# Designs tried in a protein design run: designed miniproteins, single chains, continued (3). Part 63

Each design is a single chain, and the fold is of that chain. pLDDT is the mean over its residues in the fold that is shown.

## One batch from the design tools (miniprotein)

Design m10304
Fold by ESMFold2-Fast:
Structure m10304 (fold): chain A 81 residues (1-81)
Amino acid sequence: NEEEIKKYEEEIKKDPNNAEAYAKLAEALYKIGKLEEAEEYANKSAEIQIAQGKKISPLTFELLVELGVKKIVEGVEKVTK
C-alpha cells in the first residue's frame, strides 16, 4: 500500500496532469486511513478532469462519495448524542 503511494507520486511527478494517478493516490491514502490527504488528491483529480473537458472518472466520483458519507456519519453522531 505504501509502495503504491510512492508509485503514484512518481507518476504525478512525471505527468502533473495525470488525473488517474491522483485518483489512484487518493484511493491508496483512503485505504490506510489518511482521509484528509485522500480528499485533497481526489479533488485534484476531479479538477484536472474538469479542466481538460473530461467527465469525472468512476474512481474519483466513488472516492468523493465515500469521503462525504464518512463526514455525514461523524456529523450525525455529534447531533444524535
Scores: mean pLDDT 74

Design m10306
Fold by ESMFold2-Fast:
Structure m10306 (fold): chain A 77 residues (1-77)
Amino acid sequence: MEEKIKEGREYLEKGLQAYKNGDYETAAKYFEKAVELLPEDSPLRRAAYYLLSHAYEKLGDTEKAEEWRAKADAIPL
């Protein structure tokens, strides 16, 4: 899992850069990649879900934003 966690962190970083640039579609794609790579119930996957929710809010997709938020809230702090 070490390789996947490292890769997941790198995708979170790339997604945050895209988000900062206003490229919310690219940010969402990178955050989705991070979710796939990060362990279930991990704080990093929880963070990725929250970031996905924020990206979809910026894209105007409130339904997807709420879905990702619910997934994040299901993971303990």
Scores: mean pLDDT 83

Design m10307
Fold by ESMFold2-Fast:
Structure m10307 (fold): chain A 80 residues (1-80)
Amino acid sequence: MSEEVKEKKEKFIRDVEEAIKYVEETLSGEKKEKAIEELKKILEETEKKVEEAKSDEEAMEILHEATGKVQEVLKKYLEP
């Protein structure tokens, strides 16, 4: 894995951790628990897929798609 892919992966992990913090501060009860669980699942699945990627290009595509999934979770739980 290239240094560029490693940097993007580390940024993605930080962005997800920040999203989890924001959810913990903004939501309560069952919505909070579900949003955090979905975000953690995306993080775990993305880390595994990036490690198994056959090329840097595939790893970058995985990270891009995962970023979209994180945004979908936030929209789902934060949008009324």
Scores: mean pLDDT 83

Design m10308
Fold by ESMFold2-Fast:
Structure m10308 (fold): chain A 66 residues (1-66)
Amino acid sequence: GSLSERAQRSDELAQPVVKEMNKFMDEGQKQLENGTPQDVIDEKINQKNQEGAEKFRKRLRELDKK
């Protein structure tokens, strides 16, 4: 049904965001190990999460239009 199709499309849209976030988290971990303060890493993670959420919302809106 429509709900099942929407769930599948949502998963497909989430996959690139998850992969990008995982890569960013790995980079953040390396920066932390190299002496970057935790609060700086946290701010970068928060900014990346907001960007990812906005991109995901935009893609969902475009999907709903067509």
Scores: mean pLDDT 71

Design m10309
Fold by ESMFold2-Fast:
Structure m10309 (fold): chain A 106 residues (1-106)
Amino acid sequence: SEIEALLAELERLVAEFRRAVEEKDYERALELLQRIVELLGRLLALLRERGLLTPELEALADRALSLLHELMERLRAGEEPPAELVEAFEATLAALLAEVRARLAA
């Protein structure tokens, strides 16, 4: 399905983002975050259309978008992203994707 394809692509992009940060390729990291924002927006639109967007999913999405915004601001400023911020983003997005999968299986 389109939702399952978006979940898989988001997981791949997050893994590539982690690698870009570890390699200190901050231009690549920023490009990957921009792509994640686009796909997360598409995922949320589809969840809303299908009646799958719960208050819990919306809260996780809002947190993920806030963390994405902070990471992108840091990277645009030429700053090294703080490890705690990267970890918080990864954990939040992983929780969001897991919750979406659980609801698709129900």
Scores: mean pLDDT 89

Design m10310
Fold by ESMFold2-Fast:
Structure m10310 (fold): chain A 70 residues (1-70)
Amino acid sequence: MEKLIERAEELVEEIKKEAEGSDDPRILEELEIAEEALEVLKKSTDIEVQIGALLRIIGSLLTVQLLRSK
């Protein structure tokens, strides 16, 4: 799990850098959701909660990428 958390942190950071300079408030909201889910992932010891947090991170980051493509 620790390596997965590290990869999730790296992915969130990378997408934040790619979204830098965007004026779309929805991108900022989705990045906040991803960061909140990342904190849940880092602090939880419950595998079901960790899986839920990971899926939320992925969904939010995909939404950021879709909003950036418009």
Scores: mean pLDDT 79

Design m10311
Fold by ESMFold2-Fast:
Structure m10311 (fold): chain A 66 residues (1-66)
Amino acid sequence: MVEELRKKGEEEVEKLLEEGGREAQALVEQGASPEEVYNLLVEKNQEAADKRAEVEKEVREAERRL
């Protein structure tokens, strides 16, 4: 159970980072400004960090209830 929560969370974080990378690459190829690319990456990185923190909290909560 706890392991499943961790796996799902890690997959979600990985997906967010992967999507961010693809969007940044697409923007670069479309001629977007470096600032737009940077802002997108910062936003995606922050979303990934927030999601990771949420997953960690859920895992700790589940473990603590044992």
Scores: mean pLDDT 79

Design m10312
Fold by ESMFold2-Fast:
Structure m10312 (fold): chain A 84 residues (1-84)
Amino acid sequence: GKVFTIDELIEYLEKQGASEDLLARLREMSVDNVEIKILKESEDPNGLAAAIIDYLRNKVSSVPGAVPKEEIDESVEVELLSTA
């Protein structure tokens, strides 16, 4: 698995061809002290970006450190390692 900060993740997804709309949403949701671990490489950077946006929006204030795999198993595998 590869670990990203939000800034590193945005740069990675941009290089992979993710939608500018999704990248803009990620930039707006930039949160200090958030690290994201990608457990599985996805051929769909837009799907990965959308999943991460949903996790940050719904969980940033209530995540104890890890996002349950069961919630993301359908699209991508991602884990929040820490939150602010």
Scores: mean pLDDT 61

Design m10313
Fold by ESMFold2-Fast:
Structure m10313 (fold): chain A 66 residues (1-66)
Amino acid sequence: LEEREEEVARLLSRKFGLSEEQAREVLRLAARDPVIRRVLLHEASKVLSPEEVARIEALLEELEAL
């Protein structure tokens, strides 16, 4: 999980110009808040492949379960 969170955080950092710490915070907020999650996935779908978006969605489901 931690390794997958780091990989996704790096991906978001590169595509949106965030720090890795900022990207991790956005992921954790999106895991808890359905509105933030919807906005993140919508923005990600504009710049990432469907496979990368699915990877983010899967990670958010795992983070929500914690």
Scores: mean pLDDT 80

Design m10314
Fold by ESMFold2-Fast:
Structure m10314 (fold): chain A 69 residues (1-69)
Amino acid sequence: LSEEMEEEIRLAMGRIAIAVEKIEYKNDPSMSEEEFRERAFERVERTAKLTEMSEEERKELLELAEEVI
């Protein structure tokens, strides 16, 4: 895989992680907005670590998470 494709895959994985947390939040009426935010950020951090994202990529993903919330 090229570096460009690897970057796209990492970002896609991050977006999927956020989407999963958002779906769980919508399906669980007992989950607070604050709990959703904590879970979303934690999953983003874990995804970034697993996929070895750059600091710049991590910041973009965190900003996206905040926009989706």
Scores: mean pLDDT 73

Design m10315
Fold by ESMFold2-Fast:
Structure m10315 (fold): chain A 92 residues (1-92)
Amino acid sequence: MEELEKQRQEFVESLKTLYRDALRRAIERARKEPLTPEQALGIVLLGSMAAAFGELTPEEREFVREVAEKARKQLSPWERALVDDFLADLEA
């Protein structure tokens, strides 16, 4: 039990760090270059996952929201619905 629980905690911490770092890198790239709609969706997904682990700053959450709002202009109704679901997860 104890060994398995420690490995589980280490795995969860690794996932938190992975999603957090991936989001930070994506945000840094987005600030330097215009985003494609696919890249914007990727940032929103990464942000939602990082938020699920409690690993988002207010500034990062706001940036993800801005990226989603800009992407909406180029997204289909289906893709917009998906983005809205991810943004709702960011607030949870």
Scores: mean pLDDT 72

Design m10316
Fold by ESMFold2-Fast:
Parts: sequence; structure tokens; C-alpha cells
Structure m10316 (fold): chain A 103 residues (1-103)
Amino acid sequence: MVQVTQSPASVTVPVGGSATLTVTTSQPVSEIDWEFQKPGEEPKLVIRNGTIRVPGVSSRIQGSGSSGTTSTLTISNAQPEDSGTYYGVALGVRGQGSTLTVV
């Protein structure tokens, strides 16, 4: 089974700041997706295949890397609603999550 590792485990940024989150897989994969979860909610897809934003997701959220061993999610001009846990997903395996706090 593929291992999905994320960094950083947590990051805090001011409103209007930026955060970069990275997923690394133990072996090359054809697709890496990103999910976002608010406390008390189920995770929801935000980026498909590394770069494709789901309709309704802010253009402030961008993905890079759709295949291989690494994908990066960048949140620019961070807003309080961006606070929560972001998960990289490959081959049905979800990483440990990266928690973003916007203050």
C-alpha cells in the first residue's frame, strides 16, 4: 500500500498571508488529490489530479503536481474560512493531514 506523508503537520498564518502544504508518496502515483475538512464535517474534495480546482473552490487555492511522488497546495491571501485540515490523497490512501490556522 502506498504511504502518503504530509508537511508541515500544522501552520499558522495571518489573514492575507500564504501557506504551502506538501504531500509526498512512497512510490510514483498517477494522481494526487487534495481534500479539505472543517471540524465536525466530512472531508471534501478541493483539488483533483493535483491542479484541477473543484467548482466553487476559491482561486486563492492552487495545486501543483498531478503525478509522480509530490504535490503542493498553496493558499494565497488566506482567509479565516481556509482554516481546517488539508489531506493529500493517492490511490485511496489519505495522509495524516496538515492543519492550517488563519488568525
Scores: mean pLDDT 84

Design m10317
Fold by ESMFold2-Fast:
Formats: structure tokens, C-alpha cells, sequence
Structure m10317 (fold): chain A 64 residues (1-64)
């Protein structure tokens, strides 16, 4: 299981995992200048995963 979606609801984790898989597959098929653009796409998806994880952590901390 991908650690990047740890703590996310199952539906959100699955959506983000599928988006990351698609971005990584596009990166694998990219050549030359396309590689830089597809790396940017992968980083954007990872950033969204981390943002959602941090929002959950903040919500849990509010309940303490």
C-alpha cells in the first residue's frame, strides 16, 4: 500500500493512487522535453496527497 495516502479515507486514497499511477505511466512514456512536464504533473499529485494528509492531521489535532 502506498504510504503517501496513509490516513486518508479509502475513496480519496483510491482516487489519488489512480491519479498518481496515471501520472507515473505518462512520465514513463514521456521523452525529451515532455519528461519535465510529466515530472511536474507527478509532483502536483504528490503535493495534493500531502495536502490532504496534513488537513486530516490538523482536524485530528483540533479534537485533542
Amino acid sequence: APSLTEGLPEEEAKELEERLKEALEALRKATGEEVAREIGRVLRVIGEMLDRRLKIEREEKKKE
Scores: mean pLDDT 72

Design m10318
Fold by ESMFold2-Fast:
Structure m10318 (fold): chain A 69 residues (1-69)
Amino acid sequence: KPSEEAVKYYNEGKKLLSEGKLDEAIKAFERAIEADPNFAEAYRLLGEVYKIMGNEEKAEEYFKKADEL
């Protein structure tokens, strides 16, 4: 499934998101995707963060990417 490195960054992103640290959460999820470009759940949460920030265009792009994986 996703690599151990990707899961590490994904879990860091989830923790940052729970703390309301949206910009830091984005960077963590981006690193998860860099480690595993097929990590659908990381794209999905990245979309959720952009949606929370009001960036609907980027949110839709990441949700679509997650659904294609």
Scores: mean pLDDT 85

Design m10319
Fold by ESMFold2-Fast:
Structure m10319 (fold): chain A 76 residues (1-76)
Amino acid sequence: MSVEELIEILNNSKDPEEQFQAALEVAKNKISNEEVINALKDILLNSEDPKVVSAALAALNIIDPELAIELHKKKY
């Protein structure tokens, strides 16, 4: 799957399983471009699916751990 396809799935897919698999693929391949980081951040802040949110947080912890820590602390 291309980086562009991963970004499209993370931003626009209505299937939580598809978004979950895209987040895992980002983590596995350590894809750390700005558009991917923004897509994962949007999922973490706006998604109501705990499985998708957990996968997005895991991916952010791998590719941008400082941002993941900041987003976690902002909730407190």
Scores: mean pLDDT 78

Design m10320
Fold by ESMFold2-Fast:
Structure m10320 (fold): chain A 82 residues (1-82)
Amino acid sequence: PKLLGLSPTSGPVGTLLTITGEGLKMDGKARVIFSGADKPSAATIVDETTLKVFMPDIPAGTHSVQVEVDGEKSNSLSFTAT
């Protein structure tokens, strides 16, 4: 998977994030990895290029966001937790 965008780029716990990219729909489960989170977050697969995920309870500050699809990790994007 390859990530192209993240919207919004900042927000509090429970913010609904839209992640755009390539190779996001595969047989299996998509998960979003936030730095500072103890475990990956489950994502809703909208289509091949779009995922939705709720921001988990992580410390305020800038975090790296990656997507894992069927064991393969994407590039990282930045998200600011408030």
Scores: mean pLDDT 73

Design m10321
Fold by ESMFold2-Fast:
Structure m10321 (fold): chain A 65 residues (1-65)
Amino acid sequence: GAALEARFAAGRAHYEAASAERQEAIDETAARLRGIGDGLDEALELLKEGASREEAERILREKAA
């Protein structure tokens, strides 16, 4: 009866909440990867300008940390 329907509704809400958390984690990872990509472009530009490899690697490490 009604108790079973309520349990299914609660289970569905829990599953939807878990799916939302998973999506948030994906979005956070994507944002971080974009930040790293921007850092890579910046490091490459510095290398083209004659900056040291060590300086370029430092920028990449800061963006990844």
Scores: mean pLDDT 72

Design m10322
Fold by ESMFold2-Fast:
Structure m10322 (fold): chain A 75 residues (1-75)
Amino acid sequence: MEEAEKLVKEGERLAEEGKRAKEEGNLEEAIRYYKQAVESYRKAAELYKKAGDYEKAEEAEKKAKELEEELKKLE
C-alpha cells in the first residue's frame, strides 16, 4: 500500500509540473511530465489491484486516463 500511495503522490507532482510547463508554453516538457505521471498512476493501480484495493486502483486508472486524453490534445 505505501508504495502505491507513493506512486500516486509522484503522479500528482508530475502532473502538476506538466500543467505548469503547459502554462509556460513548454509543450515538450509538458508532454514529458504527463507521460511520467501516467506511468506512475498505472504502476500505482497495478499495486492496488495486487493488494485487493480495487477502488483505489480504479481511481488511479481514472487519473491516468485523464492525463492520456490531455496528451492526445497536445499531440
Scores: mean pLDDT 85

Design m10323
Fold by ESMFold2-Fast:
Structure m10323 (fold): chain A 81 residues (1-81)
Amino acid sequence: SAYKQGLEIAKKIGDKEGEAVSLNGLGVVYRNLGKLDEARNYYQQAIEIYESLPEKTDEILKNLLDSQVELGLMDIKEALK
């Protein structure tokens, strides 16, 4: 997966924003595969990193919101079963 490769590169070079973007992408991939526990874990990791960033640009806030919305929609769908 390109997202897994991107995640490993981001970790090696200390690119926290790139790490979070790759984790969010893995969340989307695993959700689409029906692997909801793995998807939730990836979204939660992305959210944690975005929230930890000291400067929250509009792009970071947008990406944080996107990850939170995806995680929230998964939780709502599970609660409605």
Scores: mean pLDDT 83

Design m10324
Fold by ESMFold2-Fast:
Structure m10324 (fold): chain A 47 residues (1-47)
Amino acid sequence: GLLSEEQLKILTEAYATGDLDAAKKELKKLGVKNADERIEMVKFVRR
């Protein structure tokens, strides 16, 4: 529930700012198993 909302907020901020390293650290801090994959997706869709 709440964890998913925080994950989306972090990914949205990464998409807007391009600060992917900070977003990756925050996702890993929240225990997101696919943090690296999620950040790569944001990077891909920003092209």
Scores: mean pLDDT 70

Design m10325
Fold by ESMFold2-Fast:
Structure m10325 (fold): chain A 75 residues (1-75)
Amino acid sequence: SEEARKLIEQARKALENGDYEKAKTLADQAAQVAIEAGDPELLREVARLYEKLGDTEKALQYYQEAVAIERARRA
C-alpha cells in the first residue's frame, strides 16, 4: 500500500527530528493501514518503527501479526 509506505516514511522523518509524539501517531496510522491490507512486510516495517520508539511490546505484537498472516496464507 502506497498510503502505508508514505506514513512509514513520515514516521521515520518525525523520529529523526525528535518529534516522538508525531512519530507514534504516524506509526499507529501505518499499522492500521497495514493490518487492513493484510501485508506482513508493511507490518514488519511498522514493528521496526516501534523498536526505534522504544516500544518493545508493540514491536513484538506487530512482528507476531506479520507471522500469523504469513502462516494463514499457507493454511
Scores: mean pLDDT 84

Design m10326
Fold by ESMFold2-Fast:
Structure m10326 (fold): chain A 82 residues (1-82)
Amino acid sequence: EAEEGAERAREYGGERGGEDVRRGAEAAAEAGGEEEGGKAARAGAETAERLVESGKFSPELAGEIGGGVAGIVAGVARAAAR
């Protein structure tokens, strides 16, 4: 799931966006398991796709925002794992 999300993020946010989504997904998976990793990857990729399709954001910025969303999901998973 993380690889699929990273690939989609690369299509919309470039190499950096894909890497940021992958890192967020890995952090979420470490905290909450593979399911949380999949959620982070999907949320990041969907956010990047939506922002690029809106026409208001560059692919690079959309990818960074998508990576940030994946990071937020990872943060929530880490908090829940306490």
Scores: mean pLDDT 72

Design m10327
Fold by ESMFold2-Fast:
Formats: structure tokens, sequence, C-alpha cells
Structure m10327 (fold): chain A 68 residues (1-68)
């Protein structure tokens, strides 16, 4: 149960980190809100959230940075 809670918190932490990184990268707030809502609606896994962040950074031509 503790491991399951840790994985759930990790997902929530990744969503927060994704939001913060996208905003810092200059992505419009409305677009960031939309991305987060889509990920939450589809109950995205931590791997899916990371893949989304990597995909966005690649499309923008920006280097991938470690999540905080």
Amino acid sequence: SDLEKARSMSREELLKALRDILLEAGVPQEQVDWIVKILEKHNASPEAILATLRGLLVLEGKPLRPLP
C-alpha cells in the first residue's frame, strides 16, 4: 500500500513538475492547463507524463532537463 501511495504521489509530483517546467519554458498557461487536464482525464502513468514532456521538448528543439 505504501508503494502504491508513493507511485500515486510520484504521478502527482510529475504533473506538478511538468506544469512548472512548461510554464518556465514559456508555454502559454492555457496550453499547459489543457495538457495537464488531458493527462488527468486519461489517468496518465508517470511514464506517459515523462514521455509527454520529452515529446514537447523535442518538438520545441529544447534539450531535455532532469525533473526537479
Scores: mean pLDDT 66

Design m10328
Fold by ESMFold2-Fast:
Structure m10328 (fold): chain A 63 residues (1-63)
Amino acid sequence: DEEERRRLIERMRRNLEKLVEQGLISEEQAEELLREFEELLDTMPPEEAMRVIEKRALQLILG
């Protein structure tokens, strides 16, 4: 359980770092999205948490 949570958070961190490296979002935005992802994992299934954060990241990139 805790190892699975850590793997999901690490994967999300890597995805967000990639977006920062590409200049699509800021480091601050990536940190905020990662914090929200951790909170969402406490209240919803991982698949839904991933989808929510991906949509928020896309809105930041497109907006």
Scores: mean pLDDT 84

Design m10329
Fold by ESMFold2-Fast:
Structure m10329 (fold): chain A 74 residues (1-74)
Amino acid sequence: DEIIEKISELTGLSKEEIRKILGKGDINDPKDRAELAAKLLVEGLISEQDIPRLSEITGVPVTEILKEYAKLLK
């Protein structure tokens, strides 16, 4: 829940909006956190400059966020 709160603060979105983007994903699963981060980037809700902060908040390496982002662009 603290991860969702910090993403809410970073993006300006409500916690409920973050949960909607997460969908069926589990915030406690590193893979689902990486996919959430990638979706935020694809939707333009954060910039690539925010990736290091998003990595700190989620505990997901920058490389994994970029990997999931690349998959969504295909």
Scores: mean pLDDT 82

Design m10330
Fold by ESMFold2-Fast:
Structure m10330 (fold): chain A 64 residues (1-64)
Amino acid sequence: SLVEEAERLLEEGERAFFAGDYERALALYKQAARLFEEAGDEKGKERAERSMEMVERIKAEADA
């Protein structure tokens, strides 16, 4: 299902995040958010969007 695919992408994004690959993590979280949106899973979309915000904050701190 789209929700199961989005969950896998979210988990892959988390693995990329812990590996320090923030660009890959952000791309995976964005893809997960899109799939949650297509599935009508608002809570799943919110989870993916919060993960994206976390990555953006860390990237901004690293760029400073």
Scores: mean pLDDT 85

Design m10331
Fold by ESMFold2-Fast:
Structure m10331 (fold): chain A 74 residues (1-74)
Amino acid sequence: SETEEIIEELKKRIEELKARYPEMATLLDAFYRKTVEELEKHRDELSVEEMRKIMENAVKTAEALAASHAAARA
């Protein structure tokens, strides 16, 4: 399904961030789980386009948080 494809894309992008920021893996895993929960909770209410926008915003937020945390430890 389209929803499963969006969740799979989110998972791949979070795994890429975990590879780049391994020290932030726990934070990124928590962010992934929270985003999947929100997408599945609203599965019947959201269009595919709206779900993709939520996923894109979630990935951008996760990357910004991981980068900010990594910079603080440098």
Scores: mean pLDDT 82

Design m10332
Fold by ESMFold2-Fast:
Structure m10332 (fold): chain A 78 residues (1-78)
Amino acid sequence: SEEIEKLIEELNEEAKELLEKILEHYKIMLDPSTPEEVKEKARKEEDEIQKRLEELKEKDPENYRKLMKIIGLLLDSL
């Protein structure tokens, strides 16, 4: 989607890194073939992802808004 690509280009480096981490996390957790040890590690990383999202929301609400819109659009396209 052109809208998703444009929003990703508008993200700063911190928000882009967080987006990549979130997408990799969902890829691991939603794949039934992923080994349990890998899923356990991913579950431990969920708390860190949530903490980083809250920090981004407080420090840079514009990048947080764009990041959440990208995630919503990607989930809606599935």
Scores: mean pLDDT 81

Design m10333
Fold by ESMFold2-Fast:
Structure m10333 (fold): chain A 77 residues (1-77)
Amino acid sequence: SKEELRKKALEKAAEAGRALAAGDVERAIALYEEAARLFREAGDEAGELDARGAVAWLRGDEERAAALQEQADAALA
């Protein structure tokens, strides 16, 4: 179900946060990319854009990260 896909996406995002706290930026990027795919499959546009924003930020693409965050905020409205 889309609910189960969203739950898996949230679990991957949480794993990404823990990897980042441990200093493993490469692992965090991979996990956020998995979360973005799962959010997309779930139809959770805000979740997908937020996860993509995290990837862009971690790669140092601040302009893309800001644009994706604005899109995520709009999707929640």
Scores: mean pLDDT 85

Design m10334
Fold by ESMFold2-Fast:
Structure m10334 (fold): chain A 62 residues (1-62)
Amino acid sequence: SKEDEQKAKDLVAVVKEVVETQNLSEEQKEEMLREAKKRLEELTTGEAAEKGKKEVEEIVKK
């Protein structure tokens, strides 16, 4: 649904803000990536979930 897609986008935006502002350790980044992927899979399916997971991986790996 549009609501689930928006929630996925909001989650990605939050992850980006936290990673950019909080100076996380590598371990904290790995934990955030795992939790973000889990939440994205709960919020949406298919291409939207895969796109969200790819975006959070790219954010965290910077």
Scores: mean pLDDT 78

Design m10335
Fold by ESMFold2-Fast:
Order: C-alpha cells, then structure tokens, then sequence
Structure m10335 (fold): chain A 60 residues (1-60)
C-alpha cells in the first residue's frame, strides 16, 4: 500500500542519511531520493507507488 511504502521510504531515508553522516560524507536530498526509490523497487513496489511515497516523504 502507499502508507506502507511511505513508512518504509522514511525509514530508508533516515538510515541512508545516518550512514552517510557517520562516514562524514556529504549527501544531497536528490541522492537520498534516488537510493530510496531504487530500494523500494527492489523490495517489490511499483515505480509509480515508489514515486508517490517519495513525494510524500520529500515534498509533503
């Protein structure tokens, strides 16, 4: 569902940002968004559903 995809997208974005911060790496919102989208699709979400979840997380 969209709600499930949004929840997972938030968790993935947090994990990616934390990992980059721990390594002292600079990360952009665009980079995080691309990586989250890739992971959602790998987990079986459609591209359309992943994009809606990303809009909710990054634009909402």
Amino acid sequence: SLEEAVKLARELAREIAEEKREKGEVVTHEEIRKEVKKKLIELGFSEALAEKALNEVFEG
Scores: mean pLDDT 79

Design m10336
Fold by ESMFold2-Fast:
Structure m10336 (fold): chain A 76 residues (1-76)
Amino acid sequence: MYEDAIREIEKALEYLKQGDIEMAIAELERARLLALEAGDEETAKLIEEAIKYLEQGDIEKAIKLAEEAKKRLEEA
């Protein structure tokens, strides 16, 4: 379960490097749902905040939150 959420975060980060914000949000939404299904509500909230910052145009904060969420899932 965590491996699937990590993969979706990695895809989102790749889309952000390419400037594809819409696809990055879609992959982060999938990662959020996978984190919730795995019972990790705290990491799901970090992903939700990353999405919110992307929608506001704060890409730098969104990347930091997505990387933090990925690290938490890798350390779980």
Scores: mean pLDDT 85

Design m10337
Fold by ESMFold2-Fast:
Structure m10337 (fold): chain A 65 residues (1-65)
Amino acid sequence: SPALKEAIRALKEGNYEEAVELFRKAVAEDPDNVLAWGLLATAYEKLGKIDEAREAQERARALTP
C-alpha cells in the first residue's frame, strides 16, 4: 500500500514518529500484514515506546504460523 511504502521511507530516514503514524495507517488498511506490524514495533522501539512495541510485535506473532 502507499502508506506502507511511505512508512518504510520515514523509518529509514529516522523520522520515527512519522513512521509510527504511517505504519498505523498501513495496519488499519491491512490488519493481516505481518510486515507492517513488525515494522510498527521497530518504529516504537526507536522511540523508546517499549510497551507499544511489544503489543505490535505480539500482533505480528499472532498472524505468523
Scores: mean pLDDT 86

Design m10338
Fold by ESMFold2-Fast:
Structure m10338 (fold): chain A 67 residues (1-67)
Amino acid sequence: SRAALEARIAELLAELREFVKRYDSMSVEEVARELRKLADRISELLSLMADDPELRARFLQEVEEIL
């Protein structure tokens, strides 16, 4: 459902904010591992938003604002 998708988006955005906060305290290996996980989840969510261009645009804008 759209509500379930929006909940998953909110969860990922919260994890991105926490990643940015922890970035300076992480090892290179930890950063690489977390980035791979985040990239995979972003790709999955973008695929699930293929039929909702407004939600997709909002998600990408929020990701850009965090990074």
Scores: mean pLDDT 84

Design m10339
Fold by ESMFold2-Fast:
Structure m10339 (fold): chain A 57 residues (1-57)
Amino acid sequence: MLYRAVGDYVAQRPDELTIKKGELVEVLERLEGSLWRVRSLETGKEGLVPRSALEEV
């Protein structure tokens, strides 16, 4: 399912993904409660982002 970044998020750990406000991501896995594995549709990169940084499209 497609999600959109509600704001800029800068990766804080090596397993996290940096995303920009408005960037579309595909959710791959819902992990660790508040963290989700996503793939950026713009860059093709994968990583973890806080679910609070995303909204459903």
Scores: mean pLDDT 80

Design m10340
Fold by ESMFold2-Fast:
Structure m10340 (fold): chain A 79 residues (1-79)
Amino acid sequence: SLEEALRALGNLDYDKAIEILKQLPEDDPEAHLLLGHAYLMKEDYEKAIEAFKRTLELDPNNEVAKKLLELAQKRLESK
């Protein structure tokens, strides 16, 4: 559930959060936003970018996803 994923993120258990979030409905923009956040914290910038792009496909006005996408792209280019 989304609640279980949020608890895993709160515990800084990004691997568990990713596992839970991948099992949630594909059309949930919040699940993709949190998946992107978990990947970003693990420094998996390519997967973070994919997740934030999916969030914006489902919710084009999500300002948080836009900012995090830009951050993830900048981090990827800096490595």
Scores: mean pLDDT 85

Design m10341
Fold by ESMFold2-Fast:
Structure m10341 (fold): chain A 99 residues (1-99)
Amino acid sequence: MSKEELEREIEEAMNLMIVAVYARHSESPAAQEALRAAAPALAELPPEHARALAETAAELARTHSAETVVAAVLAAVRAARAEPLSPEELAALLREEAA
């Protein structure tokens, strides 16, 4: 296994754990389904960005509906693909989208 292949597997595993952790805070079947659909897009983010999104999403899930948080995560992931954002900027964008 190359170093690049190992790093990619770690990134994918982390992103899947992030989605799974968030899903534990959501009782909505629709939100859980949307998070599973978002998992491939989350897996394409750098580990630091994916972690910032997951931590912020888990925090927002305590005070916002699961549907609102999922929509905010998808919007933030889309923005991160369109332009280079720092993990902190991505977390801030997620909070704005959920507001």
Scores: mean pLDDT 68

